# Designs tried in a protein design run: designed miniproteins, single chains, continued (4). Part 55

Each design is a single chain, and the fold is of that chain. pLDDT is the mean over its residues in the fold that is shown.

## One batch from the design tools (miniprotein)

Design m13888
Fold by ESMFold2-Fast:
Structure m13888 (fold): chain A 72 residues (1-72)
Amino acid sequence: GGGAASARAAVEAARAGEATAAASGKHDMILQGTLDEEGREAARRGVEAGYAGDAEAAAKHSELALQHALAT
């Protein structure tokens, strides 16, 4: 269910996720890894889902992008 409070919570979760990834080096791993086209698309989908208010989809797509970075 999408309300303004849910959308804000999802954006905050996405920002917290980015901050946590940066702190844990996951963000650096994604940037250092040569993402193929699929990995880059997954990263983009994760960010879009977070800002659209779907924190669960955002986490899922971001994890997929990380898996692509680690596999490369």
Scores: mean pLDDT 61

Design m13889
Fold by ESMFold2-Fast:
Structure m13889 (fold): chain A 69 residues (1-69)
Amino acid sequence: LEERGRRAAAVLRELLAAGKSVEEAAAEARVEAGFPAEPEGERREVLEEIAKKLNEIGDEIEKELKEKK
């Protein structure tokens, strides 16, 4: 799970650098890292937390990229 989280963050950075929105990049990063599209039962809470963390990280990266202008 943690290793998948790191992979998701790396993919998220690449997608944001390519000009995708934070929401789109976070959704694609989750799938690319091997997280299921729909969580089942107990894993729902964990996957929701991961989604929130990826959105937060994406917002920070997007701000950094925009500061280049």
Scores: mean pLDDT 66

Design m13890
Fold by ESMFold2-Fast:
Structure m13890 (fold): chain A 80 residues (1-80)
Amino acid sequence: MEATKEEALEIARIGTELAMRHFGKETVSAEEAGLGVIFEAARRGLIVPGPVTYGIWKAAERNGTVTPEEAVKGAEEALA
């Protein structure tokens, strides 16, 4: 089942938070956040739109890492 925009943004936030907990970091790389997003999407049985992961990668380009808020902002900009 395809995730709605709202579900995709929540998955971006929670996935990034899961990556932060798993790796013990206050900020995570785009790859680490992407792994958390994949895990959270799979747990929900949802397919996340490709622009979500692209937006997280673009957010990480500026600072090298992302917070959950930065991941959500990047995903939201990419889904617009």
Scores: mean pLDDT 83

Design m13891
Fold by ESMFold2-Fast:
Structure m13891 (fold): chain A 101 residues (1-101)
Amino acid sequence: MTEEQKRAIAYLEKRLEEETDPLKREVLRTVIEVLKKTDNPGVLAIALALANAALKEKDPEKIEKILEAAKELLETDDPVKAAAIAAKYGVDPLEYLEPVF
């Protein structure tokens, strides 16, 4: 596990302790599980994008779709499949996978 993954997991675990919405908490738990399972940077980026999308979302139906996407990410370590999963549930992976410099 990389230092970046450890930092991401610690950040999400802190957010989970502060989150009161049960659907958002389940998204955070599921994303943490994805981050612990994968070392693929593409899958990691998509998982973090799903967590951030859920934290900003107010519509419980959309949060539930994000949770379904996160659960499907647990079953893949392929960044192409991960991107397709995010897109299927309305999260634009291209917006979240923009290369930082």
Scores: mean pLDDT 77

Design m13892
Fold by ESMFold2-Fast:
Order: sequence, then C-alpha cells, then structure tokens
Structure m13892 (fold): chain A 115 residues (1-115)
Amino acid sequence: ELSPLEKRLLELIDQLSPEGLIRFAENLASLARVAAYESTDEEVRKKFKELADKAEQLIRDYKAGKITPEQLKEGLKELVREFLKIVEESNSITGLVYALLLERVARELLAEDKA
C-alpha cells in the first residue's frame, strides 16, 4: 500500500538539486517532529524523533563538506524508507497523511528546481 508512494518519493528525490535536497530534509525533519509530538506510543515517538535528528545531521554533514550530494540523496532515501516503515508499523492514518504531504513538498521543490 505504501510501496507505490515509496517509489514515487524516491523518484522525486532523485530529481532534486542539492538545494532542493536540503529543503526536503528540513521538511522531513519538521514532519517527523510533529509526528513524534502527536504519537501516544513512546517507541513510535522515539523513532520519529531519531529520524528527525538523522535528517538534521545529514544537512549538517553536507554543509560541512563531510558527504557528497549523492550521499545526501541516498541518506534521504533511507530516511524516507524508515519514515514510511514507522507509519506502516504504527498503523497511523495521521502518519500516512504526513507521508502524502512529503510527496507534495517534493513535487513543489522539484517545480522550483525546474523554474
């Protein structure tokens, strides 16, 4: 059920510029923090918080020159897979809404990159 969404998100990420990837990572971190705040399950909250921290760390590592644009892209793909797995395992309708919002964000960022 989330497999087609995962494929679309990964294909969108592949097309983003480095600047678009940074902005996507910032949005992913923000949505993960909101998902953590809204989760009543402590384990789910912890996973979303850790995902947000990882996204922010990827941005810092990229800006510090520690990773390449391709490594930033692959790291973000891994975090998107992790986000969707948390949503699937938690049976969260709210998490599914945030996943769809991430797809919209990626499309808007890609439109900006192509403008």
Scores: mean pLDDT 85

Design m13893
Fold by ESMFold2-Fast:
Structure m13893 (fold): chain A 81 residues (1-81)
Amino acid sequence: DLVEKIIKFLKEVQKLADENKLTPEKVIELAKKYGLPEEAIKAMEEKKNESVEEVIKAFLEVILDNLNKNELDEIRNRIIE
């Protein structure tokens, strides 16, 4: 399930951010680990030399095109809490 993969990915990204261990390369590694869409991974890789924020932005831009409102609401509810 794409929603479950995104939730697991975002939770581990948040954990690493809290530990001050987050890098562009690590975000991309986690996206591959959790089996995120190839289109999203490619967009993130194109931003790997910028910043963590640019990599995450590239991910969000791709994912918003692939998810419906109910799927976005589920991710929001499970990540923000």
Scores: mean pLDDT 81

Design m13894
Fold by ESMFold2-Fast:
Structure m13894 (fold): chain A 66 residues (1-66)
Amino acid sequence: SMNSKLMELLKDTFRRVADLTDEYIANLIANKDDPEAQQRIREEYERRVQQILDDYNQQIQAVNDS
């Protein structure tokens, strides 16, 4: 059903964000003494989160258009 497809898309999106967040935290710890690197890491994290959200919105649109 459409609801089942939307639920699976939500679960996949949640997993992607969780994996990215784990990477983000690890990168911050690795660069704890480098403020410039930490700023770049935050900016990259925000960009990648936006990409995941854009992908999710595109997938929802595809389900609704089918």
Scores: mean pLDDT 85

Design m13895
Fold by ESMFold2-Fast:
Structure m13895 (fold): chain A 61 residues (1-61)
Amino acid sequence: MPSATELRLELLRLMEEATREGKMTPELRQLGSQAEAALAAGDLARARELLDKLRTLVEEL
């Protein structure tokens, strides 16, 4: 399972990609905020779940 650092880097990468491609929607911002909160709380399972949703949404846009 990825470490908190690895999940944080993946979140940063996905948010950078979404911003660069003009894909930053309210839903994507909300998922990003939720993932950040989960990482801050040490809930790595929740953070991974939210990052999987973010990745799917970025791929769909």
Scores: mean pLDDT 79

Design m13896
Fold by ESMFold2-Fast:
Structure m13896 (fold): chain A 66 residues (1-66)
Amino acid sequence: SQQQQIAQQAEQQGRALGLDAQASIEDGKVVVYLPSDRPPSPEQLEQLRALQEQANKQLEEAKKKS
Protein backbone atom coordinates (compact mmCIF):
# COMPACT_ATOMS: atom_id res chain seq x y z
CA SER A 1 0.00 0.00 0.00
CA GLN A 2 1.03 3.64 -0.40
CA GLN A 3 0.97 4.09 3.39
CA GLN A 4 3.37 1.17 3.90
CA GLN A 5 5.73 2.40 1.14
CA ILE A 6 5.87 5.89 2.67
CA ALA A 7 6.52 4.39 6.12
CA GLN A 8 9.39 2.32 4.68
CA GLN A 9 10.84 5.44 3.04
CA ALA A 10 10.73 7.24 6.41
CA GLU A 11 12.66 4.33 7.99
CA GLN A 12 15.28 4.56 5.21
CA GLN A 13 15.63 8.33 5.72
CA GLY A 14 16.07 7.84 9.47
CA ARG A 15 18.76 5.23 8.90
CA ALA A 16 20.57 7.58 6.51
CA LEU A 17 20.67 10.11 9.38
CA GLY A 18 22.21 7.50 11.70
CA LEU A 19 18.97 6.78 13.57
CA ASP A 20 17.73 3.21 14.10
CA ALA A 21 14.30 4.54 13.18
CA GLN A 22 11.19 2.48 12.61
CA ALA A 23 7.83 3.57 11.25
CA SER A 24 4.31 2.29 11.80
CA ILE A 25 0.88 3.34 10.61
CA GLU A 26 -1.56 4.43 13.32
CA ASP A 27 -5.04 5.73 12.48
CA GLY A 28 -3.97 6.38 8.88
CA LYS A 29 -0.89 8.40 9.90
CA VAL A 30 2.79 7.50 9.78
CA VAL A 31 4.51 7.42 13.18
CA VAL A 32 8.32 7.39 13.28
CA TYR A 33 10.06 6.20 16.44
CA LEU A 34 13.14 4.55 17.92
CA PRO A 35 12.67 0.95 19.14
CA SER A 36 14.78 1.62 22.26
CA ASP A 37 13.29 1.41 25.76
CA ARG A 38 15.15 4.64 26.58
CA PRO A 39 13.53 7.98 25.69
CA PRO A 40 15.05 9.74 22.65
CA SER A 41 17.25 12.79 23.16
CA PRO A 42 15.75 16.21 22.26
CA GLU A 43 17.81 16.21 19.04
CA GLN A 44 16.59 12.73 18.11
CA LEU A 45 13.00 13.76 18.87
CA GLU A 46 13.34 16.71 16.47
CA GLN A 47 14.73 14.44 13.75
CA LEU A 48 11.97 11.85 14.29
CA ARG A 49 9.32 14.57 14.21
CA ALA A 50 10.73 16.01 10.96
CA LEU A 51 10.71 12.54 9.36
CA GLN A 52 7.15 11.94 10.56
CA GLU A 53 5.91 15.30 9.22
CA GLN A 54 7.58 14.68 5.84
CA ALA A 55 6.10 11.18 5.60
CA ASN A 56 2.59 12.37 6.47
CA LYS A 57 2.88 15.20 3.92
CA GLN A 58 3.75 12.58 1.28
CA LEU A 59 0.85 10.40 2.46
CA GLU A 60 -1.64 13.27 2.08
CA GLU A 61 -0.33 14.06 -1.42
CA ALA A 62 -0.61 10.37 -2.36
CA LYS A 63 -4.23 10.29 -1.15
CA LYS A 64 -5.09 13.32 -3.32
CA LYS A 65 -3.48 11.84 -6.46
CA SER A 66 -4.68 8.27 -6.01
Scores: mean pLDDT 78

Design m13897
Fold by ESMFold2-Fast:
Structure m13897 (fold): chain A 67 residues (1-67)
Amino acid sequence: DAAITAAMRARMRAMGRPRYSPTQIGSIMRAMGISDDMTRRAIAQLQQQGPYSTATQAAAIIRRIMA
């Protein structure tokens, strides 16, 4: 859902960090009420990408999982 990925990107932008770990992104997803199953899939894909992701990279991975 494009609305959920847009909301996550907005939340990450508000936090003002240049990069996020997979665990930090997972915590943001859980705080937004995203399911544990979807959060675990996102963390796994983010870990494959590397130790840190930008808000844009995280949003792209989440969008891919939700498609």
Scores: mean pLDDT 75

Design m13898
Fold by ESMFold2-Fast:
Structure m13898 (fold): chain A 109 residues (1-109)
Amino acid sequence: SMVDEILKLIDEGKYDEAAKKVRELLDGVHQLLVDQGVLRRPEDIAAFRRFKDEFVEAVKNGDKEKIYRLAIDLKSTLEPFKPFVKGEENKALYDEALELSDKLIEKYK
């Protein structure tokens, strides 16, 4: 899975490659939340974009403490949206983002 690839790249110290895959995953999640009207307010759309950029930068820098904190924030942000995510492809992408958060929390706990 993409999540397992991200974790392997982090373990190998390939932070730039890991950050690129995290951006691809979070860009996909951001787009599905906007497309499905889960994120409707311009302020909320912009806040998720800033959060995503911060998460990608933390991974790129190998900042374990910041990755841990942001993984908790990602899970907390996404879990309330679960009932509103529709379609098998969109649910799979959403579930991958939650899996990434869970595995990063476990890794850096």
Scores: mean pLDDT 89

Design m13899
Fold by ESMFold2-Fast:
Structure m13899 (fold): chain A 106 residues (1-106)
Amino acid sequence: SEEESRAVLARVAEGDLRGAAAENQKNTDDTIKRAKELIDEGKYEEALKLLEDGSKQSQDNMDLARRLAEEHPEVREAYEEAARTFASNQQKLDDGAKEAKKKLEE
């Protein structure tokens, strides 16, 4: 959700990188679980949208973390580690979106 996305962004901005990574991981896992349920119900368009929205949220988190890594060289490694977690979760969401899209196009 937009509220969940804003919560992760707020944690990144505050320097709570462990909290941000943990919340992004939870949001990703919840999104994948819900998308699988929608796919099992034949609701491929809803599953695709949910996965694409989640991917965009992880991209926004990654972009902020990368920007802060450049602006704060003294803590760069921590922001780059958070960005890698967001990228990993985005990849899982993108893989799910490709599968949902394939089923929709059948």
Scores: mean pLDDT 86

Design m13900
Fold by ESMFold2-Fast:
Structure m13900 (fold): chain A 77 residues (1-77)
Amino acid sequence: SVEELEKEMEKLLKQIKEMIRNNAPLEEIIKQLEQLFETAQKVAELVTGKDPEREIRAGAIATLASAQKVSLKLELK
């Protein structure tokens, strides 16, 4: 359901913030950002044309996750 995917999205957001705070390896943070992106995209697709606020929120989270992932990959040597 959309509600279950939104819960997973919130859980991933909290996990990523905790990983960053605890200086987790960048590769592990990148993996979690990839999962967040995929989950947020699924939420956005399911609510497209039905709930504009949820669509905008999920789309914004997907975009942010993608941007952060690219930024962190550029820091890996």
Scores: mean pLDDT 84

Design m13901
Fold by ESMFold2-Fast:
Structure m13901 (fold): chain A 105 residues (1-105)
Amino acid sequence: LTDEQIEAIAQEIVERFPELPYDVALTLARELVPMHGANGDGRIGPDLRLPVITSEAQPSLLGVELTRENLLRILRNGHGAIPALDLPEEDLELIVDYLLSLQDP
């Protein structure tokens, strides 16, 4: 991704979820969105708009419910191909709020 593409994705994220700080949205655009899409549609990874992972692209996550607790655990520790995010707990909770918002448009 180019810097311009990352910035465009970050802007789309903050327009959808204004509570998320722009710097956190930039981190999401750089680290997670290339695998999941800006709207969480699973472009390369699992569809994050679903309440449970059904995609075989991440077999170790099949059947995992995308609850706040499970999302926080995945973001803190990583899982399979998903890297752990080295961010403050407060920022991780904001990211989880954003991801949960994708399940209920």
Scores: mean pLDDT 62

Design m13902
Fold by ESMFold2-Fast:
Structure m13902 (fold): chain A 72 residues (1-72)
Amino acid sequence: SHVDQILAQLQAQIEALDAQEQQNRDDPQKQILLGTTRTMLQLIMRNIQVDPEKAQEYFDLAQKMIAANEAA
């Protein structure tokens, strides 16, 4: 389903952020930014599970969070 595709993509993005956080252990600013973004994506995934009708809105929010992380 569309919701399952969104959840799978968010899970992959969370795993990528976790890997980047581990690679940047010696950079406190990146650690905070990556860890915060990962935590926000995990919360977004929980919200999609509760309100799947809003999956696209939550997905769009997650993409904005990732873009903000990349700009830093």
Scores: mean pLDDT 86

Design m13903
Fold by ESMFold2-Fast:
Structure m13903 (fold): chain A 75 residues (1-75)
Amino acid sequence: SDEEIEEFIDKIVEMGIASRGAIEDFFKKLKLDEEKRKKLFEELLSLPEEEQVPAFIELLTELGIEELKEGVAKL
């Protein structure tokens, strides 16, 4: 659900992986509409909980968001 997606984003922000603004810029650079974002998160949330954060990190690094790549490289 949208609430589960927001809870996941909050978890990422609280872990210090990315700011909420950086995640917003990520979606903007991907040119993803709200429907495509939901599909992406539905696939991520279908993974075991321990695999969700690593999969999201891998997606960020593969898609070439430089600021997020630098933050992720420190994890």
Scores: mean pLDDT 68

Design m13904
Fold by ESMFold2-Fast:
Structure m13904 (fold): chain A 87 residues (1-87)
Amino acid sequence: SLPVPSDEQIEKQAELLLSNKEEEIKRLDEEIAQARALLPSLPEELQPAVERAIEIVEKLKEALEKGDKEAVKEKLRELAELGREVA
């Protein structure tokens, strides 16, 4: 299973993302577009998890745009938990 990040690791990731906010938002937009393009070709049983990941990443992008560190941390935790559930 994928390791669950510590609060310290989540804090550092959030700070890193916020320090490079514009580039990270562009990367997330690209990842969302790629995931959406792949979604119809995925096995039916995997589609709900990928759709949920897209929703969390879209909210992460919004949190970054607002500079909301606590919201960024929350979305990073949600992505980690989803990864753990799927692994």
Scores: mean pLDDT 83

Design m13905
Fold by ESMFold2-Fast:
Structure m13905 (fold): chain A 72 residues (1-72)
Amino acid sequence: EVRERAREANRRAMEVAGKLEELGDTEGARQVLEAANEALSATGLDPEKGKEKIEELEKLVEEAERAVEEKK
């Protein structure tokens, strides 16, 4: 369940990071990818810490998706 959330959040992060890079927002893409790496690492070590990092990643992905939509 937590692993499924982490995988889905990571897929969304990879997709939105690619869109940010296409729009020239390399820094935004980097932040999203960094958060994805942190969430995956934390999930492997501590499920509670992993959940917190997944929630942070989900928020960043949501903000990035909104930013992509606004730039179009």
Scores: mean pLDDT 77

Design m13906
Fold by ESMFold2-Fast:
Structure m13906 (fold): chain A 67 residues (1-67)
Amino acid sequence: MLSEEQRKVLEEIKKTLKEDPNNGFKLDELISKLRELGATELADKLGQLWSQKKYNEALKLIEEALK
């Protein structure tokens, strides 16, 4: 299961994607923080989806990870 810190960062990424998906600076910061917390595969997948502007797929990945 995800740590509380990883879950908090994922919630922040989810919020940013819903409210301001073009905020690349904030998304890069949050994805990097997620990687630093040890969720490297999830961070890499989210970064790849965001770079391809696949915001709905990124949101789905986050929601599945938060279950």
Scores: mean pLDDT 82

Design m13907
Fold by ESMFold2-Fast:
Structure m13907 (fold): chain A 85 residues (1-85)
Amino acid sequence: SEEERKKREEISRLAVLSDEEREKLLKEKGISEEEQKKLIEMAEIEREINLKLIELGVAKAIKDEKKKEELEKEIKELEEKLKEL
């Protein structure tokens, strides 16, 4: 839906912001404190996934199979956590 697309776009936007910038933006939008906490947590998880995807790309390039398996597992766990929110 358009609402789900807008929420995904907003989460992706929040994921690249600092903690202070996220809090300011959410406050300006009149989002409830409970929804703010949820969106911040989602943004933090998405940021961590993005960082691990970069690390995974490096591990694949250098053929570090152990690091690749570790990162793939961590990314999957974070994606599952994001779906529960």
Scores: mean pLDDT 77

Design m13908
Fold by ESMFold2-Fast:
Structure m13908 (fold): chain A 97 residues (1-97)
Amino acid sequence: KEKEEVEEKAKKVLEMAENGLTEAQRIRDRALAEGNQEAVDLASVGEIAFRLAIQYAKEALKSDVETAKKLIEQAESFVEAGKRYIEEAKRLLDEER
């Protein structure tokens, strides 16, 4: 039961991180098209955060339950960081309009 719950949580975080990476790439492309270098930089940092979240979530799926719990917490932290950077980039792009 606990192993199944941890695996489900790791898969959910992995999905969130992969979706976040896709959004970060779209926001970076938009920032590049609009010539907003600050938004490009923020979106690029967001991409790095989501890539780290993907790495930790994938490692959690290969790990024992106790190690996986810690890796999932790290992955969740990077997903939150990535989301914050992307929201900041979006705000800058709205101000440039």
Scores: mean pLDDT 87

Design m13909
Fold by ESMFold2-Fast:
Structure m13909 (fold): chain A 68 residues (1-68)
Amino acid sequence: MEERLERAREAVKEVTGLDDSEAYKAAQAILEALEGDVSRAVETIKKAGADEYTASEAVQRAVEAISQ
């Protein structure tokens, strides 16, 4: 579980440039989104300062990173 969270956090940081704490919140939202709500993960990243395109790309990259 922690390893997937760290991979998601790193992917969010690389796409968005957000700091560790904001990327961590986004990673948690992405893991929750795997259980049914991708839009919540996108909104969490947008609240941290990213635009909608960047937020959507970060979610996609994090999901791909977790799937490894």
Scores: mean pLDDT 75

Design m13910
Fold by ESMFold2-Fast:
Structure m13910 (fold): chain A 67 residues (1-67)
Amino acid sequence: MAEVQRADRAIELARHEKRLVEEMGASQDFVERVRRDGDAAIANFTALKEQKTAELARRAAEEALRA
């Protein structure tokens, strides 16, 4: 749970940073760099969330079948 929430926070921060540099009128080159770094972080944390969410969903479904 806490690990998934931490990943959500990291993803949100990466999205916020991309938005912030665009609002600041940063150069296209700088925006590209922030986007590249942010996309890599988002992909990494999204994969982690997908794996943990799938495991939790399967466990919950199995528990529900017993109830």
Scores: mean pLDDT 77

Design m13911
Fold by ESMFold2-Fast:
Structure m13911 (fold): chain A 85 residues (1-85)
Amino acid sequence: EPVSEEEKEKKLKEEIEELRKNLEKEKDPVARAAAEAVLEVYETFKSIEEIEELLGRMYERVLAGEETAEAIREVYREFLEEKKK
């Protein structure tokens, strides 16, 4: 079923708001680092595509066995450096 662009933008904003609320309650450093990275990418680029790319990179690190807050923060830093040039 086709989802309109307006619905996609609304859903993205709702997901970002929920992520921000969950971040305030999150005690796991890995989940917290990932949520902070997604929020910062959204604030910077305002784009679902950039968020999806970041999530993909973080997921690859987790699959490689590097499920740490440090690894997540490193992926986020590299992503921002690459995209802001």
Scores: mean pLDDT 72

Design m13912
Fold by ESMFold2-Fast:
Structure m13912 (fold): chain A 56 residues (1-56)
Amino acid sequence: SKLDELLAQIKQLYEQIQQLAADYQAGKISQDQFNQQLAQLGKQLDALAAELKKLL
């Protein structure tokens, strides 16, 4: 279903955000890289959350 597809995409984004945070805490990426990538992932998450709300 479209709901299952959206939930799978949201889960994937959350895993990417967790990995990004781990990489930043480990010093693998700069603050600028962290902020840029987090902002991009956040926009994708907001779009998926808006689609999910339309189905509820």
Scores: mean pLDDT 86

Design m13913
Fold by ESMFold2-Fast:
Structure m13913 (fold): chain A 63 residues (1-63)
Amino acid sequence: SAAARERAQQRREDTSNQLKEAYELYKIDKEMGEAVRLKAGGQSTISAKKRAEELEAKIKAKK
């Protein structure tokens, strides 16, 4: 279906962005950065997302 194709294309772009975010997280916590990288590759999605969100929340709160 057209919707399925569009979603697949969007996922490719999301993967590229997630890899960039993973690299930045590596500076703060190597294991957290690794988890985000695995999520971009389609693995360990839930735990990687949770850790990334916690880190982002801390950074934004402190700003």
Scores: mean pLDDT 62

Design m13914
Fold by ESMFold2-Fast:
Structure m13914 (fold): chain A 75 residues (1-75)
Amino acid sequence: MLSVEEFEEAMKEALERAREYAKAAKPEDIPALIAQLERTVEYIRELAKTLPPEYKEILEKYREELEKLIAELKA
């Protein structure tokens, strides 16, 4: 299991990659990207149920940022 600090860093890196991928996406690929991000959000919700509180807080922040990214892509 990753330490809390390593897990937080991994989530920050994952968010940065998602944002970079979104910036590089072609207009025709946006619907598929939204669907992938929505599946990731669902996976995070399920994963959070099984993790200790410190890891849950990090996952919830990551989920909130992904939901913001999804909202931006839908606008």
Scores: mean pLDDT 82

Design m13915
Fold by ESMFold2-Fast:
Structure m13915 (fold): chain A 87 residues (1-87)
Amino acid sequence: SNLDKALELLDEEMEKAFERAKEENLKTVDQIDALLKEAVHRVLERMEEENIVLSEEEQKALNEKVREYSKKFYEEAGAEIPEFAKL
């Protein structure tokens, strides 16, 4: 499904971001936020390029997965989880 493709792209870009954070020893909230925003931007660009269109329900599921990754990034970095990442 289009959702499965979008989730696979999200998983790929988030994995790259996690790897980069470890390689470059990026641990601050600002550094993690920048990596997360870059990864999400890449997912949205690729979805547009590949004409992946999501329904409202699928978009909600994708957004929830993004929030889960955000929480994991901050937890792994040892930073306080910002309020937006808890939802």
Scores: mean pLDDT 78

Design m13916
Fold by ESMFold2-Fast:
Structure m13916 (fold): chain A 64 residues (1-64)
Amino acid sequence: MDLHLEILDFLDRLTSSRLTPEQAKELFRKEAERLGVESFTKLYVDVLMEAADRVREELLKALE
């Protein structure tokens, strides 16, 4: 659960802070190494699925 929030915050930081590609890649690498590639990937997918679900819901509301 905490890791879910951490990754969501990480994604928001990447999009909002406009980090350079090189710095973004290094932060990504460090987070993956800290959590472990498999765990980080699973949590990342979960966060992306949640974001996709939000987008889908927002589109449906726009049509209503």
Scores: mean pLDDT 67

Design m13917
Fold by ESMFold2-Fast:
Structure m13917 (fold): chain A 74 residues (1-74)
Amino acid sequence: ALSPEEKIEKWVASFEKMAREFLESDGARLTPEQLRELLEAMRRWALSQVPEEHRAAMEPRLEAVVERLLAEYG
């Protein structure tokens, strides 16, 4: 079975992959404000899908992904 840390890594990697695939298909058409709103909504959704005890560990990692994607696509 996957450890909690391995599950967090997998969830973070899945989030980034999903976000990048979306941005490559339609992201170039978004304003910077729309991009931020979309990525923040996706981050909130991703956090809601994990057990509460893991959210504190995931939140800064998902925030780092959002900041990186805003820099690349914004």
Scores: mean pLDDT 78

Design m13918
Fold by ESMFold2-Fast:
Structure m13918 (fold): chain A 55 residues (1-55)
Amino acid sequence: LPSREQIRAAARTLAESGVPVDVIVALLRAEAAKSKDPELAAMLEEVAREFREEA
């Protein structure tokens, strides 16, 4: 499983590539909803929330 830091780094890379924050947050939340691992889902939701708050 990727770490929270790995997920955060991937989100940052998307933002640097010009992907809007709302799209990144939507992608992270969609992936969390598809995840069968509650720990991974929680990490994805945490990163999505942090990214939204930083914007």
Scores: mean pLDDT 77

Design m13919
Fold by ESMFold2-Fast:
Structure m13919 (fold): chain A 95 residues (1-95)
Amino acid sequence: SLLDKFKEFAEKILEMAEKILTPREVEDVKRDIQEALKLLEDPSVTPEEVVARILERARDYYLQGRGRVAEILSTLATAIINLFETGEVPEIPEF
């Protein structure tokens, strides 16, 4: 399913994130992923609304000086867009 593809992509992104983020930032990303997954499972919430919420969180991290956390969340948002449009996830970027 599209949700399973997103879960697998998010797990790979999280593994990459663990190499470059603090343990606290990794926990924050895990919580944001879990929230996004819950919203994607809700039939009343559109993928576009989930993307908007993730990008708003990414902006907040960017304004806090946490640009790498922001970049990771933006990557996850792009993956949701790609899944919605094409049925496929993008390649995992280098951070």
Scores: mean pLDDT 84

Design m13920
Fold by ESMFold2-Fast:
Structure m13920 (fold): chain A 78 residues (1-78)
Amino acid sequence: ASEEEIDAEVDIALGEILAAVTRITAKNTGDPFLAEAAERIDQLVAEAEKAYKDGDFSKARELVDEAIRLFREADARL
């Protein structure tokens, strides 16, 4: 596998972890903003996985970067 392919795969795995953490925190707090953030992060990670399968590793990484940004915004609220 190429370095770009491996980097995208690792980034997607990180995105999946961030989505899970956000969802668990949303469930524990009952905050509707965190629940919405978790849904959006899930969508971005799913789109990143699709881009990765299509061979667009740059797009996959861009989508995960957006998910990380949204996670940081949600985390700053906690």
Scores: mean pLDDT 81

Design m13921
Fold by ESMFold2-Fast:
Structure m13921 (fold): chain A 64 residues (1-64)
Amino acid sequence: MVVTAEEVEDALVRLYLEGRITPEQASAAGKAIGEGEFTTEEVRERLLAAGLTEEQAEALVELL
Protein backbone atom coordinates (compact mmCIF):
# COMPACT_ATOMS: atom_id res chain seq x y z
CA MET A 1 0.00 0.00 0.00
CA VAL A 2 1.26 3.48 -0.93
CA VAL A 3 0.63 6.38 1.48
CA THR A 4 1.37 10.10 1.31
CA ALA A 5 3.55 12.09 3.74
CA GLU A 6 0.33 13.93 4.74
CA GLU A 7 -1.33 10.63 5.79
CA VAL A 8 1.78 9.66 7.80
CA GLU A 9 1.87 13.10 9.50
CA ASP A 10 -1.85 12.80 10.37
CA ALA A 11 -1.20 9.36 11.94
CA LEU A 12 1.80 10.75 13.90
CA VAL A 13 -0.34 13.60 15.28
CA ARG A 14 -3.03 11.08 16.28
CA LEU A 15 -0.51 8.87 18.15
CA TYR A 16 0.93 11.97 19.85
CA LEU A 17 -2.54 13.13 21.00
CA GLU A 18 -3.24 9.58 22.31
CA GLY A 19 0.01 9.75 24.36
CA ARG A 20 1.58 6.83 22.46
CA ILE A 21 4.66 8.79 21.31
CA THR A 22 6.53 11.74 22.83
CA PRO A 23 6.65 15.24 21.23
CA GLU A 24 10.36 14.64 20.49
CA GLN A 25 9.59 11.32 18.74
CA ALA A 26 6.78 12.96 16.72
CA SER A 27 9.14 15.77 15.60
CA ALA A 28 11.99 13.37 14.70
CA ALA A 29 9.64 11.04 12.79
CA GLY A 30 8.05 13.94 10.88
CA LYS A 31 11.49 15.14 9.77
CA ALA A 32 12.50 11.59 8.76
CA ILE A 33 9.35 11.15 6.63
CA GLY A 34 9.60 14.57 4.88
CA GLU A 35 7.61 14.79 1.62
CA GLY A 36 6.33 12.39 -1.03
CA GLU A 37 4.74 8.95 -1.16
CA PHE A 38 5.86 5.82 0.67
CA THR A 39 5.11 2.15 0.95
CA THR A 40 4.07 0.85 4.39
CA GLU A 41 7.51 -0.84 4.64
CA GLU A 42 9.34 2.45 3.88
CA VAL A 43 7.26 4.26 6.55
CA ARG A 44 8.14 1.57 9.13
CA GLU A 45 11.87 1.76 8.25
CA ARG A 46 11.94 5.59 8.49
CA LEU A 47 10.10 5.59 11.83
CA LEU A 48 12.53 3.04 13.30
CA ALA A 49 15.49 5.08 11.96
CA ALA A 50 13.99 8.18 13.67
CA GLY A 51 14.10 6.37 17.05
CA LEU A 52 10.55 5.03 17.40
CA THR A 53 10.08 1.55 18.87
CA GLU A 54 8.80 -1.39 16.79
CA GLU A 55 5.52 -1.16 18.75
CA GLN A 56 5.12 2.57 17.95
CA ALA A 57 5.99 2.04 14.25
CA GLU A 58 3.45 -0.83 14.00
CA ALA A 59 0.76 1.29 15.71
CA LEU A 60 1.27 4.07 13.15
CA VAL A 61 1.23 1.62 10.20
CA GLU A 62 -2.11 0.24 11.50
CA LEU A 63 -3.58 3.77 11.19
CA LEU A 64 -2.65 3.94 7.48
Scores: mean pLDDT 81

Design m13922
Fold by ESMFold2-Fast:
Structure m13922 (fold): chain A 95 residues (1-95)
Amino acid sequence: APLSGFEEEEAKEYEELAKKALEALKNNDKETFKEQLEKIKELILRALENLLKDEAVREKLLKQLEEFLGVESLTPEELLEIFRERLEEEVEREV
């Protein structure tokens, strides 16, 4: 099932954080930009964790990513860790 009524509020939070990040970028405020990216990262990871609680979504997503990454099996925890590492790397790249 989708986000049990949280989807609209989380989308608004994401938009607000994205707008603040873009404003910081326009003002050449790298510290504020990084802070907003960290918050966006945590929001994305929370949303992904909630999606992985749905068995049908979890099975489909894990299978697609197993094929994409060339891995024979992938757990939800391993998927969350891969996303965390990639998002963390991207945030560090912007500083």
Scores: mean pLDDT 70

Design m13923
Fold by ESMFold2-Fast:
Structure m13923 (fold): chain A 84 residues (1-84)
Amino acid sequence: MTDEQLREITEEVIRLVREGKSLDEILKKLKKMLIEKGFSEKQAEEVVKQFKEFVEKLLKEGYSEKEALLIGAREVGGFVRKVA
């Protein structure tokens, strides 16, 4: 996976958050995008799990859903690098 592909995934997730997509919708679209870019189903599920757990942690810390999703979206590239 190239840094360019990581940037594209990160930017698309940020765009989905800005468009008002829910956590569940973002998780589904993120999994689909990763599989389309050549990740295995297991790798895609691991990234989605890490993103979900990170966002849920931020929500428990008192962040709004939109803020938690935006912070999580910026970290997506790091989650992808851990499984690539």
Scores: mean pLDDT 84

